# Designed miniproteins, single chains, continued (5), part 55

Each design is a single chain, and the fold is of that chain. pLDDT is the mean over its residues in the fold that is shown.

## One batch from the design tools (miniprotein)

Design m17891
Fold by ESMFold2-Fast:
Structure m17891 (fold): chain A 89 residues (1-89)
Amino acid sequence: AMEEIAELFREALETGDSSLLARIEELVRRHGLSEREALAAVLEALLGERVAPADADEAAQERAMPRFFELMARNHEATHPEEVAALKE
């Protein structure tokens, strides 16, 4: 369950497919995961290392932010070509 959530979150960030975010929410609800357990799965996807729910704190989130922005930047280039074109005008 947590591994599947981590994979779907990574794919959602890479593709920009918002339907994958809805699937993540459904999995969290279906498996009765706490907010902290869901956050740990997301952080695990971003950091590429195992994150226990107890360690899914603000410091871990800050450590994951560079990777989050990298994935968002790749997604932005792929899904918002209009904005990229505007920078060249």
Scores: mean pLDDT 67

Design m17892
Fold by ESMFold2-Fast:
Structure m17892 (fold): chain A 76 residues (1-76)
Amino acid sequence: SMMEMAKEGKERTKESLEELISSLPEELKEKMKELAEKLLQVIDDYLAGKISEEEFKEQMEKLLKEIGEIVEQARA
């Protein structure tokens, strides 16, 4: 189920984000930490039943896109 996947994914997502943040230039670390906190909060809100599955998917897509943009900036 989506709920089970989100619950299992949260810990792995947190670990992946911590690794990613550690690999970034100092200038990008703060922005990435902010996005990581928002991403984990969206997962928590969904698991707590505070947001719908549709809202969860929309917010996750937006945050993952922003994270990808920061990663591309780090490569430049």
Scores: mean pLDDT 79

Design m17893
Fold by ESMFold2-Fast:
Structure m17893 (fold): chain A 63 residues (1-63)
Amino acid sequence: SLQEAADRLEAAARAGATPEQVKELIASVFGEEVAENVLRSAKDNGVPYAQVARAVARALRDK
């Protein structure tokens, strides 16, 4: 479910998850290509992966 994915992304952000773990969680909801594009964009713009995980979790909870 979207709420379960959001919970896991928030937990990952709090635990200092690796980029690989965040990518896997995003891919489980949106697919591999979307996850790769999101993480690449974050890296190119200097956004911490923890912030990416929190932003995605928030978006999932608002739906």
Scores: mean pLDDT 80

Design m17894
Fold by ESMFold2-Fast:
Structure m17894 (fold): chain A 92 residues (1-92)
Amino acid sequence: MAEELENIDIEEFEEAMAEYLARLRAAGAPPEAIALVERAFEHLLELLRDPNNVEALKRALEDLRRAVLIRHQKEEYLPQMEEMMKEQIAEF
């Protein structure tokens, strides 16, 4: 049922984006900034149009993120550098 609700949420999200752009215009935001936000929203909407693409991309990104941290990092760098990088990232 959650997957079915996600399709409905996409349409509501489109309406929310349009309302947000209208609010920016009403607040007197510069036309250049509005155009950039509008283009960013169009790009996001294009990515969100395909639910399979969004879910597949999400899974691919999570797998890549995990692979980089656990597998590729160990093989690509010396153990000492690997530990230093992990400590640096954890500090943030």
Scores: mean pLDDT 55

Design m17895
Fold by ESMFold2-Fast:
Structure m17895 (fold): chain A 65 residues (1-65)
Amino acid sequence: MKEAELEIDPGAENFEKIKEKLKELAKKGYEKVKLITKVEAPDETIEKLKKLGEEAGLEVEIIQK
């Protein structure tokens, strides 16, 4: 499985940019992405990020710092 790492700041305004980056990774043939959040995200945000990855065709693993 091709895996990528992507560091993100999951602010509300950033979701469109996160979606764009996830689609670009899927286009490059990645099947899984590790999303590293710079801050601890609430569960609602984690669920939203997983859904964005699923919509892009990627398995999402969330890593919180």
Scores: mean pLDDT 74

Design m17896
Fold by ESMFold2-Fast:
Structure m17896 (fold): chain A 71 residues (1-71)
Amino acid sequence: SGDKLNRGMTLGLITQLLSLANYVADNPEAKQVALEAAKKGEELKDKGIDGMFETAKYAAEAVKKVQELLK
């Protein structure tokens, strides 16, 4: 129940990070930042609620870095 929800939410964050990487594909540095955050999510997807929150933190940091690179 809870583990399935946390895993599903982590997979959703990974999917959004992969979508971000595709959106910024013309900026190699921004694409790499998004892909690295998605990879961290893959490593955390089976770590329950803590893995989901840690993935969310990496996703937020990646979005902030991508926004800085697109200035």
Scores: mean pLDDT 87

Design m17897
Fold by ESMFold2-Fast:
Structure m17897 (fold): chain A 91 residues (1-91)
Amino acid sequence: MDKEKWREMLKKLEEAKKLYEQGKVDEAQKLLDETRKENKDLLDRLKQAIENNEVDQLVIDYVETALEEARKQGADPELIEEAEKELEKLK
């Protein structure tokens, strides 16, 4: 996966976190909604990165942040657990 894409996604999630801390919940939610479609494919993307041996710290940082935010937003618990198991294989 393109490292630039992982950095963009991580940056958006970090900005959403800052907006929540500032009490700008609606603005934070909009940023999370923008990344939500990408988060649905997170498990598939992670498996592809593992298969291609292209996993690095940037990918790990992105996945950890995305899982944390997805959990807060009420994402599918089964998808979160599956993604966490894949992430543990990388550590």
Scores: mean pLDDT 64

Design m17898
Fold by ESMFold2-Fast:
Structure m17898 (fold): chain A 71 residues (1-71)
Amino acid sequence: EEREVARRILEALDRIRKGQAGELSFDEMVEAARELGEAVARLKDTLAPILQPGRPASLDELRAEAERIIA
């Protein structure tokens, strides 16, 4: 299950990056952000080191952790 959720995180991050490059509509970016938030919430304990209060996690850090989970 964690690997499946990590793959969804990577997919959502890829869609957000495409949106930032102007390749997606605003609605598609909002949907990708919603999917990212849900997937991160499902892995909150595994991602705790990068999601600590007062320390904003970068999208790059989140991607790196998701890649480690699916490796």
Scores: mean pLDDT 71

Design m17899
Fold by ESMFold2-Fast:
Structure m17899 (fold): chain A 86 residues (1-86)
Amino acid sequence: MEEELERIEQKIKDLLEKTEKEVNYAISRGDKNTAIMIIKKGKEILKNFAEKEIKRSTDPELQERIKKLYNEALEKLDKMIEEIKS
């Protein structure tokens, strides 16, 4: 459980860090539309990853913890979209 959760958490963290780097690069070039598209792509990858990991698990507690990590990551991505739009 702990090792599997750590793997999932690390992959979500890596996705967020990669997305943030790509978004910052697009913003530095004045390309807000590309930055928003990068975040939307990140949200799709995150959703597909979370759904796959939830389906793979038979443990309701692990499924709930994955959902929590997913929701926290979604909030960070949504916040980035709002910051770009402001």
Scores: mean pLDDT 85

Design m17900
Fold by ESMFold2-Fast:
Structure m17900 (fold): chain A 69 residues (1-69)
Amino acid sequence: MEEAAKKAGEAGKAGDSAAAGEGAGRAVQLMVNQGDPEKGAEAGRRAAEEAGSPAARNGALSVAFNGKL
């Protein structure tokens, strides 16, 4: 029951947060490409800040760094 409601919400949120997660991942990759992994972490945090909510931030970061990207 909770899982069904959560997965339905996650499915709807996945479309929104997937794009946000890609943005966060790209920001991290750009900073890593410059040779500064720590700067990449900061870029990821800033992208998460732009998400506007803790739930959206967690979803976006999870999608970006889940391994599927």
Scores: mean pLDDT 50

Design m17901
Fold by ESMFold2-Fast:
Structure m17901 (fold): chain A 72 residues (1-72)
Amino acid sequence: MTEYELTVKALASVPGVDEEQARRIADFLREHGEPSEEETRELAEELGMSPETLRRAIEEATRRVREEQERA
């Protein structure tokens, strides 16, 4: 499983995040890295979710990717 695939899977596992939203968030993280406070609000609005849900999803994905890398 690639880091990108793991990120998408982790994001989609968060309540309130569907697979399409997860892919869009993963694409943003891949191209721009971790979003700022402003970018988080803008992306959440674009995706039709709360900024809190988006933050939780990114935190979960970051944790799972870190755990996988530390295990390797």
Scores: mean pLDDT 79

Design m17902
Fold by ESMFold2-Fast:
Structure m17902 (fold): chain A 100 residues (1-100)
Amino acid sequence: SVEEILEKALEEIKKLAEKAEKSKDKNEIQELINKISEVIGEGLEALREAGASKEEIIAFLREVAKLLEELAKKSKNPYVKELLLHLADILRDNAKLLEE
């Protein structure tokens, strides 16, 4: 269940990021990145409902951050890069806070 939650989130994030990369509209890109944030929030709620450990939640945040960083590196749109990297930084900060 925890692995399925992660796999589903990563797949949905990839699809949303691909749509953002193809967009020339900053408002549409921002809306798609907001949807990525919603997918992450849904994944975290699903993990909580499944009784995931703190370590599993930290691993989820780090795996999602890693994907966002990889997608940002591949992106040719500076605006998409900036938004994906900002979101990745937020997730890495949240994971670090949970280690305490």
Scores: mean pLDDT 90

Design m17903
Fold by ESMFold2-Fast:
Structure m17903 (fold): chain A 71 residues (1-71)
Amino acid sequence: SSTVRRAAALLVGLARKELAEGMSAEDVARTLARWIKEDPFLAAHQEEVLAILREELPAEVAELLERYLRE
């Protein structure tokens, strides 16, 4: 959906800025997982969000994010 794509784009932008500022892939992935889990809309659409993030973020971040989202 357009809403999910917009939300994912925001998360991509924030993740890229944090990485550029020196935050580790692990800390970025933890932060993204927390935001996705805390937002009921993002949590309900987590598979679509994760698919978009896997295309746009470094593989290391996407892999860690997937692990943290699985509980």
Scores: mean pLDDT 87

Design m17904
Fold by ESMFold2-Fast:
Structure m17904 (fold): chain A 97 residues (1-97)
Amino acid sequence: SDEIKRIVEELAKKGVIMGFAAMEPWFEMTFVGKRYSREELTEILTRNMLGIADFYAKIAPKEETLKLLEEAREIARELGLEEVAEALEKKIEELKK
């Protein structure tokens, strides 16, 4: 889907999730030849973004992880991915505790 590619490219360009830039060929391979609904896309992107955030939380300072999650949340909202933004907001609140 061109929409998935655009979302991944926008996230990578803004440096919000470095893992997206590294995983871009995998995302293209995964979605080529299959039509996803917006709901399915939201679930896949949410799961992947939270997984990347969990990985960064183990190797990066907490403050850097929070900045990446906050930027990802803002971009998700700009792209109209409200469910992704809500999942990221919950993760941000958990990390602040």
Scores: mean pLDDT 63

Design m17905
Fold by ESMFold2-Fast:
Structure m17905 (fold): chain A 55 residues (1-55)
Amino acid sequence: MKKYRALMDTPWATGDQLRLKRGDEVELLEEEGDYYKVKKGNQTGWVPKSVLEEI
């Protein structure tokens, strides 16, 4: 199971996108194009690959 860390806040995230704070750790669920579907606690959502780093 791959884990990622947020490189920046995503205050612009709406709808099915996940709102993150810089330093948040998330689990990879799915990958589609330029986005990862990730899980943080009980929340899931899509995040651009460019705002995450693998840890």
Scores: mean pLDDT 81

Design m17906
Fold by ESMFold2-Fast:
Structure m17906 (fold): chain A 77 residues (1-77)
Amino acid sequence: SMKFKAEGDGGGVGEVDGSSKESALKAGEAIAKSGGTRVTMTSEKGGVGSARVESVDAEGAANAVTLAGAGAHAKSG
């Protein structure tokens, strides 16, 4: 599956492996702890997606990671 770099505007970062909900949740937790309100996902193929964190907790950040990841995947060819 495709690998992604997750980056929160608060400085939190994580690695996400494809559609892995566990990896997205771990990245979301790191982003939420850093106070992130926006997530950028960059795929290993250079596709980029972003999403707003609608709730500034781990679930809200994980949802933003999932949405941004889908956008990055779509733009990766």
Scores: mean pLDDT 79

Design m17907
Fold by ESMFold2-Fast:
Structure m17907 (fold): chain A 100 residues (1-100)
Amino acid sequence: SYAQELVKGLLEEVERIIKELEELLKTEKDEELLQKKAEGYVEIIEIHVEKVAPYLSEEVREQLEKLVKEMKEAVKNKDFEKLIEKMKELAKLLEDELKK
């Protein structure tokens, strides 16, 4: 279905961002630059979540919104390990939606 294609697209985007951020964390030591890049990645995820949200149940929407909020807090605190953890939780939630 179109809804499943949108969820799959968001999942693929989140998985790409996780990989890019993990590589960036291995090579970049400037915490301010890392924070700026991480902020941009979370903004991309937030925009795509907003596009997919109308096709999801209220319960799943609330879980996605909570995870995006937790990602923003992790970026603010420069806690990039927690940011990756929350991105992986969001990816898992999307995987579970695709199995329904």
Scores: mean pLDDT 88

Design m17908
Fold by ESMFold2-Fast:
Structure m17908 (fold): chain A 107 residues (1-107)
Amino acid sequence: SQTVELTPEDVIALILGLGKLARLHVEEKLSLEELEERIPEVAEESTRIIAEHFGLSEEEVERMRRGVEIALRHALDNVKKHKKWEEFFEDSLKAGKGVLEWLKKNK
């Protein structure tokens, strides 16, 4: 696996991305393979939300998008290996909701 150093903002974007993948799996019933195909789009969406909130530069946005994409792929691979995806996705949905509520309060 590729080693990626994440900033606090990257971690928030990652939590949003995990929450989005969890929603797609639980609510839209996408398979783990279909989720893997959606990772680039989810990383872009999560990064745009955080970039808008924190006023990130174009270079910081691209770095964050790449880091979040790598981290999401790693997380999904670990879910596939351990087959604890149901619990993992429930926790990810809760965490993603918490981040969205925090962003709304701190506009």
Scores: mean pLDDT 81

Design m17909
Fold by ESMFold2-Fast:
Structure m17909 (fold): chain A 97 residues (1-97)
Amino acid sequence: AIKKLEEAKEKLEKTAEDESLSELDKALLRMAATLVEEAIKAAKEKNYEEALKYLERAKAILESIIKDPSASEKAKETAREVLELLEEAIEEIRKKL
């Protein structure tokens, strides 16, 4: 789970540095990255319930990007890829509860 979350965070941070993205898209991607980082910290401490709460909040942000008609295709593609990684990590964490 942690390796998938680290990969998700890296993808979010790299896309957020793209100058072609709106400031809103960049802010939302950075917020999702921060929530994923907090989930990694919680998971390392075996606080799996707290990790899941952070990941569900990150998923909500990513879903909002995907559904936003003003969001760039690049932001939406990154959001879809990261959402898949988060869903896999959530399944792995739920098996530990």
Scores: mean pLDDT 87

Design m17910
Fold by ESMFold2-Fast:
Structure m17910 (fold): chain A 81 residues (1-81)
Amino acid sequence: SPADKLYQELVEAARNSATEEELIERFDEILKKFGVNVPPMPNPEEARRALLATLTVFADTYGDEAMREWAERLAARYLTE
């Protein structure tokens, strides 16, 4: 299904991204490719919140460790602000 392909590409991005910035850019490209409406932003906090929500949903649904690790890292940063 398109959802399975979306998830697979997001997992690959999560595993292969070295930085939060790379992860956000790759997720934005993948989500746009699959027709997910991502609002244009100057606001990095909204990007982190959306990314955290996406990572949490996929981690909970599929049990992916890379998605969970990124969600925990982003949550720690989000809660510090």
Scores: mean pLDDT 69

Design m17911
Fold by ESMFold2-Fast:
Structure m17911 (fold): chain A 93 residues (1-93)
Amino acid sequence: SKEEKIKKLFEEILDLVDEAIEAIKNNDYKKLEEQLEKILELAKKNLSEENVKKIEELIEEFKKTKFNTPEEAIEGLKKLFDKIKEILLEELE
């Protein structure tokens, strides 16, 4: 079902977000970039073009944001994930 597809996508994105948080904690910004690219590729495979564009714009905004601390970057990433969750719920409409 569409609901099962979105639930699986949510779980896969959550795992990538957790890996991205660990990358920030380790100052591994290349690994952070790789997790963000994987999130976008999952969106492209599973979501409508409109919702893919929303996620792409959110990721680009995050990448352009200058964070003063790793803790602020982690907070920013969690806010990005909350907005992605909202987009996943919109895909179910």
Scores: mean pLDDT 87

Design m17912
Fold by ESMFold2-Fast:
Structure m17912 (fold): chain A 55 residues (1-55)
Amino acid sequence: SSEREERLEEARGFMEWALAQRPLSDHEARLLGESLSKAYKLPLKTIEDMFRELR
């Protein structure tokens, strides 16, 4: 749906911004992923897949 696609794009944009600030440890990436999953109401797996793609 368009609403889900919008949330996916916002989550991706935030993750791209965060990764551009500095490299993240695996632990920091996990915490960020959990926060994004909660904030954007997306499955944690979806967020983890984005992280792997962008890293």
Scores: mean pLDDT 80

Design m17913
Fold by ESMFold2-Fast:
Structure m17913 (fold): chain A 95 residues (1-95)
Amino acid sequence: DNKKKAEEELKKLLEEMAKATNAEILEFKAEPKGIFDGPALVRESTEVTTPEGVRGEAEREYVEEGNLIAGPFSFTMLTKDGTLTKTELEVVPLP
């Protein structure tokens, strides 16, 4: 029940981000553990490939607050300029 709600909320967030950036969601994988209110550690890994074939990679960690979806997520977006972005997220509730 809670995992299903988390998956639906995550899908809505991806659709909203895609609309904001004029991007298309090509792949989406999620193993949501639930929705929680509070601070979380977010680990993010991003790979970007431009239409010219230039590839970039970035990793970051940050704290996010509010109603959050716990678990590992990965998604691939294609922007209108032909840039592919692959993102892996791990959202872990803080004690």
Scores: mean pLDDT 76

Design m17914
Fold by ESMFold2-Fast:
Structure m17914 (fold): chain A 92 residues (1-92)
Amino acid sequence: MLTEEELKLMEEVIEYLKELEEGVTVEEAIEFIRSKAKSEEEAARLELEFRILVLHLAEEEGKPAPTLDSKLTKEEIEKIEKLVKEEIEKAK
């Protein structure tokens, strides 16, 4: 489980990705998230949580598990943002 500070960092990253009009691949999103981490251990935790969120979204929509090359649309990123905000509320 991510700390409240790590969840807030994830929220900030997702907000940035949401503003990218062309969308991003899962790999590009992971690389960006990892670049914002203060340590390799934090980067690994943030990457794992992001992968879990992306998988959870795919399962809710009845879609196959996304690959690293899978494009995340603005709509899908907004849904991930909602999931991150729900995790922050649970961490309070």
Scores: mean pLDDT 77

Design m17915
Fold by ESMFold2-Fast:
Structure m17915 (fold): chain A 96 residues (1-96)
Amino acid sequence: KELEFYKEIAKAVIEAMKRALEVTTDPEFKKRLEELIKKIQEAIENNDVEGLKKAVSEAVRLLRELAATDPRVQAIYDELEKKIEEILKKYREEVK
């Protein structure tokens, strides 16, 4: 179940990153977001649990950095945190 858990987290993170790409004007942040989206998608396709853990961690850190400077991204990050908590609760309570 670890793979399914990280895939759901990764999909939520990708969605948040895509929303951040629509609002950010910083070309370096756009580049970093695009690179991390590609890495996460690749890890999902390859069922790479360690790659998912690493890429998701880096993506969450990047979103937090961007949220500190842009209130639109802060709103996206807050929604992502709630989504992650829902996923954590789901997997914590599932028997499978």
Scores: mean pLDDT 81

Design m17916
Fold by ESMFold2-Fast:
Structure m17916 (fold): chain A 75 residues (1-75)
Amino acid sequence: MEDYRKLLESEDPLVREAARYAMKAIFYANMGKFDEAEYWLKKARELADQIPDPELRELARRVIEDAENSIKVLK
């Protein structure tokens, strides 16, 4: 939650976009649209892997993993 704000306020546009896609995945999961949620999680991970700063890349990956685990619990 607050970690999403940190990523969204990042000076790196890839970090901001990865965070937005992770939030979009959670939004679709709350609607019961798990196929769409999986699609946006995959897109978020693809963007996170392109982040040149290794510290920000690792932070983005952890936030995306936490989102994925939250979606798995929603079922």
Scores: mean pLDDT 79

Design m17917
Fold by ESMFold2-Fast:
Parts: sequence; structure tokens; C-alpha cells
Structure m17917 (fold): chain A 100 residues (1-100)
Amino acid sequence: AELDRLLKEIENTTDPEKIIELVRQIADLLGLSEEAKERILKDVRNLLQAGVTAKEIAEAIRRALEPTSLPKEVALQVELGVLYLKRAVDITVERIEKER
């Protein structure tokens, strides 16, 4: 319930600092170490700067929270890494289309 509320708040905001604060609250609820929180918050900042949307970040966190054998910090890192890959693909496709 609380996690879903925070994820909905992320989906409904365009303020990157508010998104970072909401992600920090999620990490706190998950009981992540300070080191893991710092890594995740840095990744989220970098993704937002690269043009990844708040909705995509919320969806990645929802996927990381699905039942898995991975620790939650590892699942979050994997899902955020997938967003970096998707953004790199989008930039590459845009580059190719501009050359045509």
C-alpha cells in the first residue's frame, strides 16, 4: 500500500528533485543500506538527466519489487540498468533516422 502510493506520486510529478525524494522513501521502506540507496539515487538522477520519464522509473521499480530470488537492491540495479540500455537504443534509432 505505502509502496504503491509512493510509486503513484512518482508517476504524477515532473519535478526531478521530488522524484529523487520519493525514490529515497521507497529505498528506506525496503530497508536498503546507505551505500545501496546512494547508488540507486545516483542512477535515478542520471536517468532523469538522460530523458527517462518518471513513469518509466516507477515501472522499473514495480518490476524490481516483483517476487524474485534476487536481493531488492540487486533487482533495482538490474531494472535501472535496463532503462539505461533502452535510452541508449532510442538515441541510436533517432541518430539513424536523422541520417535518412
Scores: mean pLDDT 81

Design m17918
Fold by ESMFold2-Fast:
Structure m17918 (fold): chain A 112 residues (1-112)
Amino acid sequence: EIEKKIEAVLKFIDSFKKGLLEGIKDKELQEKIDKISEKIKEYVLKNKELAEKLYKLIEEGKLLEAFRIIATEALNEEEIKELLEILKEYDKPRGAKSPLQEVLEEILKEIE
């Protein structure tokens, strides 16, 4: 059961990564997307309780809460800033700030 929950969370992360890579042409940002995604996956694989919590949020459709938890628990401040720059580039051709970008801005605002 837990293995299936971990697999579902990893598939969610891979889908997010794929979506960003389809929207971003800059090679340096693509490398940062790969690095951040792999770090998140490694963190989930090492943290059974986190994987169960994320799985529940994903099942409930609480994707923004799942994203906030991933950002705060799996990423450091520099990686959150890198992900914010990635989301700014992703959102640029769409003409609107995404809820994902707003979540990262709020997290950074809470950091000293």
Scores: mean pLDDT 82

Design m17919
Fold by ESMFold2-Fast:
Structure m17919 (fold): chain A 69 residues (1-69)
Amino acid sequence: SEEEKIEEIAEAIRRNDYEKVAELSGTSVEDVKKLVEELDREGIRQVLAGKKIDPEEYYRKLAEKVLKL
C-alpha cells in the first residue's frame, strides 16, 4: 500500500540510506539528495518563523515528495 511504502521510505531517510530511498521510489540518489536540500531550506524558514520541526513529519513529507518524482 502507499502508506506502507511511505513508512518504509521514511525509515530509510532516517538512516540516511539514500540508495534504499532511490530503490523504493524508482528515482536516483542525486534526485533524493536534491529534495533533502530543498526540504532543509524550507525547514530553516519554518524555524526562523518560530515554528518547531517534528522529525517524524519531516521524514514522512520527504518520503511523499520522493514518491512523486
Scores: mean pLDDT 77

Design m17920
Fold by ESMFold2-Fast:
Structure m17920 (fold): chain A 95 residues (1-95)
Amino acid sequence: MTAEERRRAIEEAVEALRAGEVPPASRESLRAVLEEALELKEAGLSDEELKELRKKALEEAKKTGDKEALRKALAAEAALNLSEEELRRLLEALE
């Protein structure tokens, strides 16, 4: 995968979460993203803090291809766009 293809895939995943869509990921990977998003919500991070986390994690993922950084970026996006109740409902649906 080229750096440009990786960047596009990350942006498409972020857009899917922004639209309230479940990204085309494995159940395990998606669950990890949603669990981290719920943790960020429960920690009481502001929208500003979540946007900064998303930006830094996205830049790191684009530069390094680090799956951990990608997961953090997607989790921050989910936390910004979904309520705590919506995140819990999605996690229940992934059982």
Scores: mean pLDDT 73

Design m17921
Fold by ESMFold2-Fast:
Structure m17921 (fold): chain A 100 residues (1-100)
Amino acid sequence: SSLDNLKAFAEENKLSEEDKEFLLEVMELYQEALRAIEEGDLERALEKLREMKRLLEKNGFTQAVALVEKAIRAVEEGDLETAKRLLEKAVLAAMLELAE
C-alpha cells in the first residue's frame, strides 16, 4: 500500500525519470529494512538502513538522513516500534525534500 502510494505520488507530481528511479530505490530499501525488522533479522535491518542512509546522503536529503540515523540507533537498542516509526518518517521526509 505505501509503495503503491509512493508510485502514485511520483506520477502525480510529474517527477523526472531519475527522481522516480531514486524514489523506487529508496522504497525498495525501506521495504527490505521493514521486512528484516519484522522477521527479527536485526543485522540485515541495519545493513539495509545503512544502505538507505548512504543513498540519501549522496543525494543531499539531510532531514531524511537524520531520521534514518535515529532508526539505526533504535534498532541497535532493540526498540523496533520506534525504528519502524522513524523509518516511515524518513521516507516521508525524502518525498517532501524530493518534491521541493
Scores: mean pLDDT 83

Design m17922
Fold by ESMFold2-Fast:
Structure m17922 (fold): chain A 94 residues (1-94)
Amino acid sequence: SIIEKRIKEIVDKGIERGKRVAEELGVDEQEAIAETIAGHISQMLQIYVEIFNEEEIKKIIDMALKYLKEKGISDEVLEKIREQALNRLEILLS
């Protein structure tokens, strides 16, 4: 689906960008990836809350986290990304 393709693009670009930021600034790679991905997901959610309901958006978040896990992102970082995405969703839906 178009959504699955978009999620993969966001995840892949976020990982690459996070790694570059970590290397260039001398910061933790996992933290840089988490911050980059969380930012991209927040931007995506601003658009998707106008089109999809809460349950559909939660499924989209779960797809993004599944792809991140397949790319070797740690469970600790996945939990941070999930928490930030769900907190953003609550704000956007309130």
Scores: mean pLDDT 84

Design m17923
Fold by ESMFold2-Fast:
Structure m17923 (fold): chain A 94 residues (1-94)
Amino acid sequence: MEKKREDEEKLEFTRRLLEASGDEEGLRLLETLESRPELSIEEIMSLLLLAIFSGDYERVLKLVEEKGAKEAIEEVQEEFFERVKKRLEELKAK
């Protein structure tokens, strides 16, 4: 199967999912990332998912502009996991 078709299907599926959920910020981020020729579809998908889970679309976009996609993905993943870990510890104490 052609990788280009699979990547296009993933982007279309994600766009439809965001439209169905009414996530206007997610759609705007997706369009912004798609407009960047230096980003692979896999990097776009990773950044979009991390932005949705973190709830901070502007932070993700800024990191991509300052550090590039790979480093932005790694930093946002680390921040997200650390936040989740801290929240779980707080919930166990209550």
Scores: mean pLDDT 73

Design m17924
Fold by ESMFold2-Fast:
Structure m17924 (fold): chain A 68 residues (1-68)
Amino acid sequence: SMEDVEKNVEKVVKYLESQGHEEEAKKVRENFERFKKENVPAEEMKETLKLAADILAQEYNLPKLELE
């Protein structure tokens, strides 16, 4: 659902900000606002966010973030 997408975006953004990656957090927020304007389906946004979170965790050696 879109509510799950919004919760996951907020969770990823707060996590990145807490780890000092404020510019990446801003990019995540901006990209998902763009996806909403482009009518990307909620399920595609949700899977894209999960993949992005996993890639960012690997790149910055961060603990895996659990998303809905």
Scores: mean pLDDT 79

